Designed miniproteins, single chains, continued (5). Designs and how they scored, part 38

Each design is a single chain, and the fold is of that chain. pLDDT is the mean over its residues in the fold that is shown.

## One batch from the design tools (miniprotein)

Design m17381
Fold by ESMFold2-Fast:
Structure m17381 (fold): chain A 110 residues (1-110)
Amino acid sequence: SDEELLRRAEELIEKGVKALKEGKYEEAVKHYEEAIALLESLPETARSLAELGQALANRGEAYAKLGKYEEAAEDYERAVELYERALALEPSVEGQAALEKARENLEKIK
C-alpha cells in the first residue's frame, strides 16, 4: 500500500540521519537513495512531496560532507521545488522551515 511504502521511506530516512550523524556519509547516501526511489513511486500528495523533499535535502547534506557539491546542489534545488509544491497543496510552519533551510544550504554551496 502507499502508506506502507511511505512508512518504509520514513524508516530509511531515519537510518540515513543516523549514518550521517555517525560520519558514515556513503551509507547515509545509500539509505536516502532507497527512500527517494520509494517516494518517487507514490502519488503526489503534500506529505509524499514533503518527505521526498526531506530525503533529497538530507542526501544533499551527505553529498556536501563527501565534497560532492554539484550533486548536493542538484538535490537541494529539487528539495526546494518539492517543498514549494507541498506547501502550495498544504501550508505548514514545519514545511516553511524546511524550505528555508534547503534554500540556505543551497546558497552555502553555490
Scores: mean pLDDT 91

Design m17382
Fold by ESMFold2-Fast:
Structure m17382 (fold): chain A 57 residues (1-57)
Amino acid sequence: MKAVAKRDFVAPGPEHLSLKKGDEVEITEVVSDGLVRAKNLKTGEEGLVPRDALEIV
């Protein structure tokens, strides 16, 4: 499932993925109501991201 970062997100730890506003991601897993695992399509890196930081497209 494709999504776009609505805002910049700075990873607080190594399990999280940093994003810049406008980055395209592929959501690979829904971990909880507030957290998804996503892959940054620009960098190829994968990690946990707050769902509220993403807009599904």
Scores: mean pLDDT 81

Design m17384
Fold by ESMFold2-Fast:
Structure m17384 (fold): chain A 81 residues (1-81)
Amino acid sequence: PPQELLDAEVYEALAEIYEAIANLDVKQGNYKSAAESYRKAAELYEKAADLYAPVNPQHAETLRQRAEDARKKAEELEKKA
């Protein structure tokens, strides 16, 4: 595959890892750390979406929605921290 698509897959995978880290932190009451991880996931989903947009706009839209959901989770956790 083109390098840009490989980079997009890496950004998406890293975003999913940060979401998993955030979910574990939430379960342990580490709300500040969880919020930071969701913020990083959102940024990585946006980067993946930008790379997918010209070749797979439907997947790019899905990733932008995931980024928005991650940002909302971070905002809610920041209120609990």
Scores: mean pLDDT 87

Design m17385
Fold by ESMFold2-Fast:
Structure m17385 (fold): chain A 76 residues (1-76)
Amino acid sequence: SAQELADAAYKEALKRDPLVLAGAVRDALVEQLKKEGYSDKEAREIADKTIDLAMKRDGLHPSSSAVAEALEEVLK
């Protein structure tokens, strides 16, 4: 699910950047989407749109809930 993917990406981002900056979450989300079977191009496009939406709500340090909600919206 979108929530499971967002949670997995956020957890992975925390290992790389304890501040969970948008860029770290974006990169982790690309990796999780590729594991789910999305192509590199599709994963990057979904992740970019998701992080842009999450950043509109929370700025440079988006919460896991903002990322999950944005991912659900992008995957509709």
Scores: mean pLDDT 79

Design m17386
Fold by ESMFold2-Fast:
Structure m17386 (fold): chain A 54 residues (1-54)
Amino acid sequence: SAMETRKRRLEDLARRYGEGAGDPEKLEIYLKMVEANLQGDAEKAREYRKKAEE
């Protein structure tokens, strides 16, 4: 399904950003964003994404 495809992409993005950023705190925030998206909590996911981009 489209939602499963998006889930896999978000997981890949969280891993790549963590590796590229070299910042463990940012990786943790991206992982929380992915988890929120997997739980269907789009609001929390957006909040985590915004925090990670700071």
Scores: mean pLDDT 69

Design m17387
Fold by ESMFold2-Fast:
Structure m17387 (fold): chain A 63 residues (1-63)
Amino acid sequence: MEKLEEEIRRIRAEADAQVAATPDPQARSGILGEANRRILPLLRELGHPAVQTAEAGRDELAK
């Protein structure tokens, strides 16, 4: 389980570094969105409460 947490930390660190090097707001938003998309399945593997909340929101929107 610690391996998944380390991967999440790495993805966040990489995204932060790219954002710091990127002056364009749209590009920064894209980088953060991509990082969040990569993190979400890892959070699901960990059974994090945040994933349950996000999934519930999507189901309500899909109905």
Scores: mean pLDDT 70

Design m17388
Fold by ESMFold2-Fast:
Structure m17388 (fold): chain A 74 residues (1-74)
Amino acid sequence: SEAEKAYQEALTAIANGDLQAAADAFVRTGEAYEKEGNLEKAAQSYERAASIYDALGQTEKAEEMRKKAEELRK
């Protein structure tokens, strides 16, 4: 699936130490899971992206991703 592909991209980016690419790939993973109707996995993917954006000092992107995850769990 599109979500599985994006998830593998995220894992590859982590293995390569590319945190920016990993966070961006987890955002794509969340978007793909939303399209597939898997809201729990979408929320988890956005939370993973948020944690990585925080590690990168990208606080605004981290908060945006947390807000997306929170909305999907309501």
Scores: mean pLDDT 87

Design m17389
Fold by ESMFold2-Fast:
Structure m17389 (fold): chain A 114 residues (1-114)
Amino acid sequence: MEFEKEVEEAVKNLDREKIEEIIASLRTLQAQDPQAAAERRLVVMKAIAKKILELHEKYKDSPTVPKELLELARIFLAVLGLRTIEEADQEARRWGMTDEELVELALKIAEDIL
C-alpha cells in the first residue's frame, strides 16, 4: 500500500494500532536513514495536522474538548517524539498538561507545519 494512502486511512479511522505500527516503522527508519525518516514523518504529521485543524473548525463553538480532537492531539505528539501514543500521553501528564493544553499545543504545531 502506498505510504500516504495508508497514513490517511489510519488517521481518518483513528486506528491506534495502525498508527503505532507507522510510528514504530519511522523509529526503525530513523536509525537506518534519518533523512527518509524525517520526510515520512512530515507526511504523517501533515495528515494529522490537516485533520486536527478540520475538527477544530468543526467544533470551534464548543466549550468542551471533543474526544476525537484530544485523541488526534495525543497521536500528533506521539509522532513528533517517535513514541507510542501511551508514552506521549504519560509524558504530557508528567508535565502537568490538561486535555485542553494538549489540544492547544497540537493546534499550534499543526498551524506551523501547514
Scores: mean pLDDT 80

Design m17390
Fold by ESMFold2-Fast:
Structure m17390 (fold): chain A 80 residues (1-80)
Amino acid sequence: EERRERERHVARAIGHILRIVGLYLDPEVSDEEIEREKQLAIEHAERADPGKGREWAQRVIAEIDARKPEMRAWFEEKRK
């Protein structure tokens, strides 16, 4: 039970992190929706690995945030 629950939380954390990248490129998505995905990723990561998961998720999200300008620039270039 506990092991299966941890595995589900890992999968959900990763899923939410991947969704954040897609949401950055959607002009109809609100900052609130992006923040909710970040919060869900962090909470699921912490439930999967108490004491370590939150830090891991925050680090990965920060790396994605740092690359957001590059991702947006490439997307805008391909829109022309």
Scores: mean pLDDT 80

Design m17391
Fold by ESMFold2-Fast:
Structure m17391 (fold): chain A 73 residues (1-73)
Amino acid sequence: MEKVEKLREEFDKLFEEYKKAVENGDYQKASELAKKITKVLKEMIDELISQGKREEARKLLDEFTKKVKEIGK
């Protein structure tokens, strides 16, 4: 439970760094951050499923999809 909260904080920090890297044209840094974000997201989903919170895992995926499409605009 506390592990999901910690992973969420790490995810949010990495995602903000990713947005800044894209805005600054630092595509090398953005690529590395994207890999880290994907790894953290997978760990969060796996932890939520382990806790029986499948609906929360799906909601997390939906939130991620929205964030990605907002950056592309």
Scores: mean pLDDT 77

Design m17392
Fold by ESMFold2-Fast:
Order: sequence, then structure tokens, then C-alpha cells
Structure m17392 (fold): chain A 79 residues (1-79)
Amino acid sequence: MDEEIKRALAAAQEFLRENPELAERLEEEAERRLAEGVPEEEVAAEVAERLARAAEEAGYPEEKVEALRFLAERLRELA
């Protein structure tokens, strides 16, 4: 479990580092959703889901996309 989350976070950091415009966009969207009164856990799930989708659309390796989807599912369970 913890190792899968660690891999997912590493994949997320790598993808965002290579896609700084997406990182800025996700940060702006998260701030806007929090300002609208959406719970932090819900916003985290939404950001993770958007990130996994963006990585898949960009042709990121399937292993890493699966790790990002796993993170999104875990965060959605907490929301």
C-alpha cells in the first residue's frame, strides 16, 4: 500500500515537472474549488483524477498512469 502511494506520488511529481502549465492550472483549479467551500479531500480527489486523465491523454507509460489512477481512487474513497 505505502509503496504504491509512494510510486504514484513520484509519477505525479515527474509528470507535473515535465508539464509546468498543467501544474499551474491544477493549482489554480484547486484554489478555486477550496474557495467555493469544497472539502480539501474532495479537491485532492478531483486534482488526482484530472492528473491521471492528463497523463493518459499525453501517452505517459501505462504503469505510471495506473499508479496515478490508484492514487485518485484512494483519495476519492476519503472524500
Scores: mean pLDDT 80

Design m17393
Fold by ESMFold2-Fast:
Structure m17393 (fold): chain A 73 residues (1-73)
Amino acid sequence: VLSKLSLESRILLVIDEAGEKGVSTRELAERLGVSQSTVSRALSGLEEQGLVKRTEDGRYVLTEKGKEVLKKI
């Protein structure tokens, strides 16, 4: 159940669902019902862990490591 997942896990799931197109900070905030600043803080941590990366368009996509972690939740 999504309500039992951390914010970080929910972000990874939304980005995975978007696939190659990726997701903007605004779209993540809108889908998760949180502020863009909350999403930005979580995304910074996920980028530091190598689980997501920012595209040239400013959108976020999963790395291979991110997909691997997501399969365990």
Scores: mean pLDDT 79

Design m17394
Fold by ESMFold2-Fast:
Parts: sequence; C-alpha cells; structure tokens
Structure m17394 (fold): chain A 76 residues (1-76)
Amino acid sequence: DLEAARQQALAQADQVAADMLAQLDQLAKQMEEESARALKESPELAKQVQEDYNKQMQAVRDQALAEIGRLMALAA
C-alpha cells in the first residue's frame, strides 16, 4: 500500500521534527542557565558557553533536517 507507506514516512518526519524541537528547547534552556552562571564570572565565559551550545544546536538541526529530507523524498 503506497499511500500507507507515504503516510508512515510523513508521520516519521513529523516525529523527527518534534524530537528536534524538544532537543533544541532543552539545549536552549541549558545554555540560558549555564551562560547565566558563567556571566557571574565574566561576559567572555558566557559567550564561550553560548557559542558551544549554538554549535550543538546547529548540529542537531542539520542532522534532523537531513533525516526529514530523506523521509519526505520517500513520501513523494
């Protein structure tokens, strides 16, 4: 059943997107908390923390978008 396979791929893409958003939200909260602690010591440390978390979040986005792209191609 091609339609069932297509719906399954779309559902998986939705799940990957939801998991990505949840992981990004968690990383953003951790970044905010950790950078606030670092800011008490220096603004430079806070910037380093933010840069490290931004790199992690970018990797999460890149991986999830690549997977969504593959699933969307299967749905087409």
Scores: mean pLDDT 85

Design m17395
Fold by ESMFold2-Fast:
Structure m17395 (fold): chain A 62 residues (1-62)
Amino acid sequence: MEKARELIEKAREAVREGKAEEALRLLDEAIAYIGQIKDPTERRELLEEVRRLRREAEAILR
């Protein structure tokens, strides 16, 4: 199981539930695992998804 993808999915669920702080924590953890991915294309795609979810979580906090 790919931990980075699992953490991103959990963060997406947290965003849907309005749990912005939990989502941001999960996204920070996902970034650490993404940094271990050797494929630059996969890393870029996962970082883009993290960036999108981070914006959604920050919007909830506003």
Scores: mean pLDDT 81

Design m17396
Fold by ESMFold2-Fast:
Structure m17396 (fold): chain A 95 residues (1-95)
Amino acid sequence: MEAAERAREAAERGREAAREAERAAREGDGEAAAEAAERAGEAAKEATEAAKEAETAEDAARAVGGAILAIGGAVEAALAAERAGTERERAWEAA
């Protein structure tokens, strides 16, 4: 139960960080997008670690669900940060 709770909290933080990365990318702030992506990645690692610490099969199954959601958020955040960095760098090279 504790592992599932930690994984869920980490997934929530990961989704929040993914939204921040997308917002920063939309605003052209590649640095803020990269920082948000790093936080989303950290949340995915925490959720995965929580799943490994689960002592019951039921807690482990729920924690794995949370880890999958956190990993999804980290991927979305990383893609947003990549787009923001690439767009800014390309705009500067075109000038």
Scores: mean pLDDT 76

Design m17397
Fold by ESMFold2-Fast:
Structure m17397 (fold): chain A 63 residues (1-63)
Amino acid sequence: SAMEEARQKGLELLGKGLRAWKAGDYKTAAEYFRQSAEYFRQAGEEDVARFAENLAKLAEKKA
């Protein structure tokens, strides 16, 4: 389904954001976390979307 596809994209982008964070690339991490949050919202996953948004804010503070 479209919601399942959006959820999978959200997870993929969350993983990319976490890898960028571990590499110290906080700017790239923030971009991936924001994209992840958008896909989780498309999937109807509001709690995990807010989690990804909070990670983006933390990454932006470190950038």
Scores: mean pLDDT 90

Design m17398
Fold by ESMFold2-Fast:
Structure m17398 (fold): chain A 60 residues (1-60)
Amino acid sequence: APRLARAVEDFEAPGPEFLSLRAGELVRVLEELPGGWVRARSLVTGREGLVPAVFLEVLP
């Protein structure tokens, strides 16, 4: 099953390939990438992009 995660703190995207998140925002984890990056989709905005895994808490 696709994993859900929650942003543990705000993340401001440095560029268009990245996903901005607010603390508490729910995302779907689409892909785990090398170097501690995740491709995620916001369940709030529907936008998709890269975010550092350290900003996410994976839900069961």
Scores: mean pLDDT 83

Design m17399
Fold by ESMFold2-Fast:
Structure m17399 (fold): chain A 74 residues (1-74)
Amino acid sequence: VDEEEVKEALALIYQAIGNLDLSRGDYEGAAEAYEKAVELVPENKDAWRNLAIAYEQAGKTEKAEEWRKKAEEV
């Protein structure tokens, strides 16, 4: 496997962790996991949308708006 393939696999794992945390009400944990996914694969629009949702639920409205706009623009 190359670096790109490893990053994609790790991003999927972090997205799964974020989805689990979000479903259980761990909004801070979800945001953290989605942040890692975005760091690994910055162009993943689904991760951007989920990160915005996690930030909004965690009360970080300014960050939530930033990522929501980014997901809508691209």
Scores: mean pLDDT 79

Design m17400
Fold by ESMFold2-Fast:
Structure m17400 (fold): chain A 51 residues (1-51)
Amino acid sequence: SLEEERKRIKEYNEKIEKLADTDPEKAGQIASDYLDELRRERRRRAAELQK
């Protein structure tokens, strides 16, 4: 659901915020990873709708 997706985004944002000051490169990698996860989830959702 959209609410579940929203909660996951919030968790990733908090993790990124914490790392942004200490390790900005790692924070960037995590940001990239969660964007990929969002894309993967939407792709998975589209596949489920086709059933």
Scores: mean pLDDT 75

Design m17401
Fold by ESMFold2-Fast:
Structure m17401 (fold): chain A 61 residues (1-61)
Amino acid sequence: MKKLTEEDKELARETIREALEKGLSRDSAIMAGLMAIREKLGDISQEHYEEVVRLLDEVEE
């Protein structure tokens, strides 16, 4: 199973943080983070979605 790199995770965290700061919902912030990962990697998987959800929880803590 190929995991996100620390650089990929930081990109997702920053995208999520910006979305939440703009007043977007959690679901919209997750989608924004996933789109950023997709732009960098060219594809996303269910495993990437689960990781982005965990990163959102980390940003909100």
Scores: mean pLDDT 77

Design m17402
Fold by ESMFold2-Fast:
Structure m17402 (fold): chain A 74 residues (1-74)
Amino acid sequence: EIEKEVIAALLEIQATLILKYSTNPEAVEHAQRALDAIAQGNLKEAAKHLIEAFRIEGDENGAKTVEKLLKEIE
């Protein structure tokens, strides 16, 4: 089992990478909402926003990685 603190850290890293390196405003908006959700302790909402951000970017591998993390907190 992956601890919630580790999942939160992994989601935050992924959101921060999209926020810093994406040129797609819609993906950046979802990454920002994911960071806001993490700050509120809502890891399920954070994961859902990150999955959408990665799909907008065309990063299917990134989306699948976050889907796996979402299953750990479900």
Scores: mean pLDDT 84

Design m17403
Fold by ESMFold2-Fast:
Structure m17403 (fold): chain A 62 residues (1-62)
Amino acid sequence: MELDVRAVGLTLRAIGDELEGNYEQAIKDYEEAIKLNEASPTPDERFIEHLKKRLEELKKKA
């Protein structure tokens, strides 16, 4: 299974947790999604930066 598919799944889980108010879990899921995207042989730096901005916004709420 490709790394990007798993990263997408984690990103969707993080968004779901954020929408439900589970900020602590969302932070963990975003951190894991960022880690997987950075470990990709073709990392999408724009997408990684977007996830990092989301993570910082969540940390302000937690």
Scores: mean pLDDT 76

Design m17404
Fold by ESMFold2-Fast:
Structure m17404 (fold): chain A 99 residues (1-99)
Amino acid sequence: AAEEVRRAVEETQAAIEAGDLPKAVSYAKRAVEAAIRLGETSPDLEEAYREAKLVLDAVTEASDAIVRKEGDTSPLAIDAAVYELAAAVILVSTENELR
């Protein structure tokens, strides 16, 4: 559900602001998983597209915060990059379904 996506996005952003990078990655993963479920179950493709954009933005912010603190080769940075790629794929897939 869209509410599940928004909650995970908000929790990701809160974890970034708190400097809790492992928690930010954990919530970013949940946001990606929630966006996948929304895309598969929602009849509203515009809603799925909007939520996919929010997830990509949040995951990108988490990835950037981790890279700034730990560098791009840390295990957390690699995990964040994987989730950022997954979020981008979801967004592109949803956009194509709207066309």
Scores: mean pLDDT 82

Design m17405
Fold by ESMFold2-Fast:
Formats: sequence, structure tokens, C-alpha cells
Structure m17405 (fold): chain A 79 residues (1-79)
Amino acid sequence: ALAALTPEQRRAVYQELADRIEKRIKEELGIDVKATVMETAAGPVVKIELPDDGLTDEDIEKISRIVQEVAAELEARAA
């Protein structure tokens, strides 16, 4: 039901997604990432900027898992 939201509501949902991703990565991994909401033709997306170095493949995998879990939690709430 994300497609049924107003542009403002959709942006707010993606901003919440970005904020939760940053917080959860910090709490679980101790890694500071920047998550930014970007406007695209398909609607807003979350861009995650990782540190240039100091991350292992395991850290990247854990970050990907957290992103997927947070996105699924918000989608389940929106349904």
C-alpha cells in the first residue's frame, strides 16, 4: 500500500526507514552509516552510504540483512 500514500506520507515513510536503518546498524554493529532519501521517477528510495574502509564482507552482509528486515517491518505495517 506504499503506492497509495501521498508524496509527503511516502517521503515520511522512507525517512523513517532511513532513520531506523542508521539506528539499528549503529546499535547492532557500532557502525556509523548515512542513509539519505532520494527522489526518483519511481518514487523515493533510500541511499545508504558506507564508510570507504574498515568494513568486512561480513559487516556488509549484516547491513544488507538489517536493511531488508527494516524494510519488511515497514511494509508489513503499511499492509
Scores: mean pLDDT 74

Design m17406
Fold by ESMFold2-Fast:
Structure m17406 (fold): chain A 66 residues (1-66)
Amino acid sequence: ATSEQIHEALEIGGEAAKEAERAARAGDLEKARQIVDETVAKIGEIDPAVAAYVRRELEELIAELE
């Protein structure tokens, strides 16, 4: 992936983190995990290494909210 595509993928991950945190704080862990899975799949179309990184970050965020 290009640097621009990597930057865009990370921004997508950042927005997903906000949505997943909102869902988790509302007690909807199923929705939070769905957001993670959908986001990681989308980023994986750009770069699988960035997708793996974003998955780890989002899973850590959700775990922190438990």
Scores: mean pLDDT 81

Design m17407
Fold by ESMFold2-Fast:
Structure m17407 (fold): chain A 72 residues (1-72)
Amino acid sequence: MLPDQDEIDEALAIMAVAIGVANGATPEELKEMALRFIDLHPDSEAARQAIIDALRAHGFTEAAEAVEEYLK
């Protein structure tokens, strides 16, 4: 079975946040990265939720809130 595009987008979102955190990215840098990722995947609800959840899981609550506000 081919993976759904949403599964791929979710995995990419999780990896992008993990790489950013590993490289010492600031909350602002992670927010900018997340907003660009969402702009590239405008129809993927899975990608939006995955990036918000990944930011929160890594303790970047302010970046996650900024992304949620952008989506309103």
Scores: mean pLDDT 76

Design m17408
Fold by ESMFold2-Fast:
Structure m17408 (fold): chain A 56 residues (1-56)
Amino acid sequence: SLADWIYPLLERSGKVILLDSKGNEIGVFTPESTKEDIENAIKAAGELPGGVISYA
C-alpha cells in the first residue's frame, strides 16, 4: 500500500507531509505516527497524494 511506502520514510526523515495533486496538505506525520494514521489520512482525503515532502 502507499502507507507501506511512506512509513519507512519517517525513520529516515523524521517528518513527512502528504500533499494532494494541487499542493494542498492532506497529512503531516512524525516518527510517532502509526501506519494506520497514514492510511486513515489518505482515506479521509479521498485523493491520491500529488507529492511527499520529507524533512530531515
Scores: mean pLDDT 69

Design m17409
Fold by ESMFold2-Fast:
Structure m17409 (fold): chain A 98 residues (1-98)
Amino acid sequence: SELEELLENTEDEAIKLLLKAAIYVKAAIEGKEIDGLNVEELKEKAEKLIKEAAEIIDEKLENGELTEEEIKKIQETLLLIQKELAKLLGVELPPVRK
């Protein structure tokens, strides 16, 4: 999948955590068990991964270490996650226009 391919090619720790969380949420929505985790364990692990990613991003932001390139990668990753989850839920999410 596009999420898995991006995960393999990403070196940014926060983005890796977000992508892995999205893969786990996707599996949970589909009722699939992956990495030896059941649906409830996938949800719990996804929540922990999202919190860890947020902490890394917040720390970089507070220290002024978050570059424009990193911000773009985070935004692109979140848009991809939104698109993939919308497809699974059968919901057409309108693009966020700015």
Scores: mean pLDDT 77

Design m17410
Fold by ESMFold2-Fast:
Structure m17410 (fold): chain A 75 residues (1-75)
Amino acid sequence: MEELKKKAREEIEELRKLVKELREKGESEEDIKGAEETIKKLEEKLKNAKTKEEVEEILEELKLIKERLEEKLKA
């Protein structure tokens, strides 16, 4: 369990770095705030997660947002 939570926390940190890169590239403030709010909600879900299955669900959500942010960085 704790190893999965550590992995999820590391993914959240990477997403925050991607959001910073997007802001520096001139992405809209609305899109930046939307991404930050989604990341914050996932972080709160992670803090409240009590089962391995809940953490795995959060990891899947983190993967989807990461793919979306990486696509925005490409063009």
Scores: mean pLDDT 81

Design m17411
Fold by ESMFold2-Fast:
Structure m17411 (fold): chain A 62 residues (1-62)
Amino acid sequence: SALVEEAERLLEEAVRAALAGDGERAQRLGTKAVILYFEAGDEERALEAGRRVREALEEGGL
């Protein structure tokens, strides 16, 4: 699914931003990734994406 591919790209960028300490960018991109997973009908991946961004923010010191 094109939505899943875009969500995966945004999630990867969100995690990178979070680890670099850019919380605003991480939250913006992470939220968009979660929405795209929900739009694709993949609730489990949407919830997992939110968890991964949260963990990356904690690792980045936020």
Scores: mean pLDDT 87

Design m17412
Fold by ESMFold2-Fast:
Structure m17412 (fold): chain A 66 residues (1-66)
Amino acid sequence: AEELLREGERLAAQGRLEEAAALYEEAIRLDPRYAEAYLALAGVLARLGRLKEAGEYAAKAEALRA
């Protein structure tokens, strides 16, 4: 899960936002309680202009950390 998060961060830094999102989604699939992966996905979705989805994933991350 953490390896996918790091790879996604690398892709996002390169502007490869949809590929980064796919890796964050895979990290969530492997660990559905991985709050950090939900936050990373929310950030990439916001940069893609998918603001509603970004907000939903950010809220899910907050719920998991509470």
Scores: mean pLDDT 81

Design m17413
Fold by ESMFold2-Fast:
Structure m17413 (fold): chain A 65 residues (1-65)
Amino acid sequence: MEEELERKKEEILEEAKKEAERLLEEAEKAAETDPEKAHQLYIRAVGVEMRALAEVVDLELEYRK
């Protein structure tokens, strides 16, 4: 059922977007006082988005099998 696939994809992307936005906001706040911490938070935010994209692709591939 495609509706279930779409729901799961949306949940993954929404969770990742919310987490990435939180990390980016923390990075911006930290940038003025701790650039090393800000840099690590930026990397983590990118990692969260990429992991979510990979999960979405995996779900699509499994659905098409």
Scores: mean pLDDT 80

Design m17414
Fold by ESMFold2-Fast:
Structure m17414 (fold): chain A 61 residues (1-61)
Amino acid sequence: MEEALKEAREKAREMLLDPSTTREQILDELVEILQSKGFTPEQARLLAESIVDTEELRLKR
């Protein structure tokens, strides 16, 4: 679980630094990563949104 969340957070940070990447593209990528680690599609989407929101907030400070 922790390793999956770490990988998703690192990917979110990388994609948020790319100005050509949309929020939906970040969410789709994180959902794919989380599902590959054993999360359900619904749980993966909720976690992806939480991760993106948290990492975006950290960048804005």
Scores: mean pLDDT 80

Design m17415
Fold by ESMFold2-Fast:
Structure m17415 (fold): chain A 81 residues (1-81)
Amino acid sequence: SMEELKKRIEELEKKLASLPEDHPLRGQVYLELAEVYREMGDIDKAIEAAEKAVEILSKHYPEDHPLLQRARELLEELKKK
């Protein structure tokens, strides 16, 4: 539901505010934000979040890491829409 998605965004934004800049968990949070924005149909915000997830995760993880692969795959799919 929209209310559940909105609450999830608020939770994820609070988590971002609590994490230091460029912490690897920020990449995971941005990936989750991208997925939530996609479910809401806010493709522009989903793309922004996915791009930030790729940026952060690529600094901390190798290209074969599942999180980075998922973030890149999501970003490619979002840009096709």
Scores: mean pLDDT 86

Design m17416
Fold by ESMFold2-Fast:
Structure m17416 (fold): chain A 83 residues (1-83)
Amino acid sequence: MEKIKEYEERLKKDPNDALAYAKLGQEYFKQGKYSKALEFLNKALTLDPNLAEAWRYLGDFEYGISGNEASRQKRHDLAAQLA
């Protein structure tokens, strides 16, 4: 819960902090709030489509929801190309 508040405070000061949105997505995914997690990741990618962390988290979300290793690998490969 404390990490979510930290990222929310970052967004309060800088609403275009794509990394803070990606980190919020990861934290909500850890809580099982998949729809909210995906919403924040999509916001991060809208602000910065080259943010490797957001693509990496999206791959982990797709794996966690569907068990689809190919989708996870595809997103991780894209993140590696952007990093």
Scores: mean pLDDT 75

Design m17417
Fold by ESMFold2-Fast:
Structure m17417 (fold): chain A 113 residues (1-113)
Amino acid sequence: MEIEEIQKMIEEFKKKGGEAETVASALRLALREAQRHGLDPIALFLKALSAVMGEEGQTEAASYLRKAAEAVRKGDLEKAIEYVKQALSVSTNPVIQEALKKVIEILKKRLEE
């Protein structure tokens, strides 16, 4: 079920084009690497976004996304959601904001199980 949600997110961002293609590419790579190595695709995706935000000079957002990725890896979903919300609050890029909102929804669904 979560893999299908991630695949839908990839296709949605791919259809938007431009900067959204970077998000789609990062998420596709994260899903592929997660499936090959038994890792968490959301943790890998958040780590990839952290690197992108760091290169853009958004050091605060990058720091929060790195902390969120680590929290996901440790299974601390409440802390992961908190850090993603902090990254969302300091991000000005609408494509990244949309991606982070979708990550929050995926992590909330994990908490409901």
Scores: mean pLDDT 83

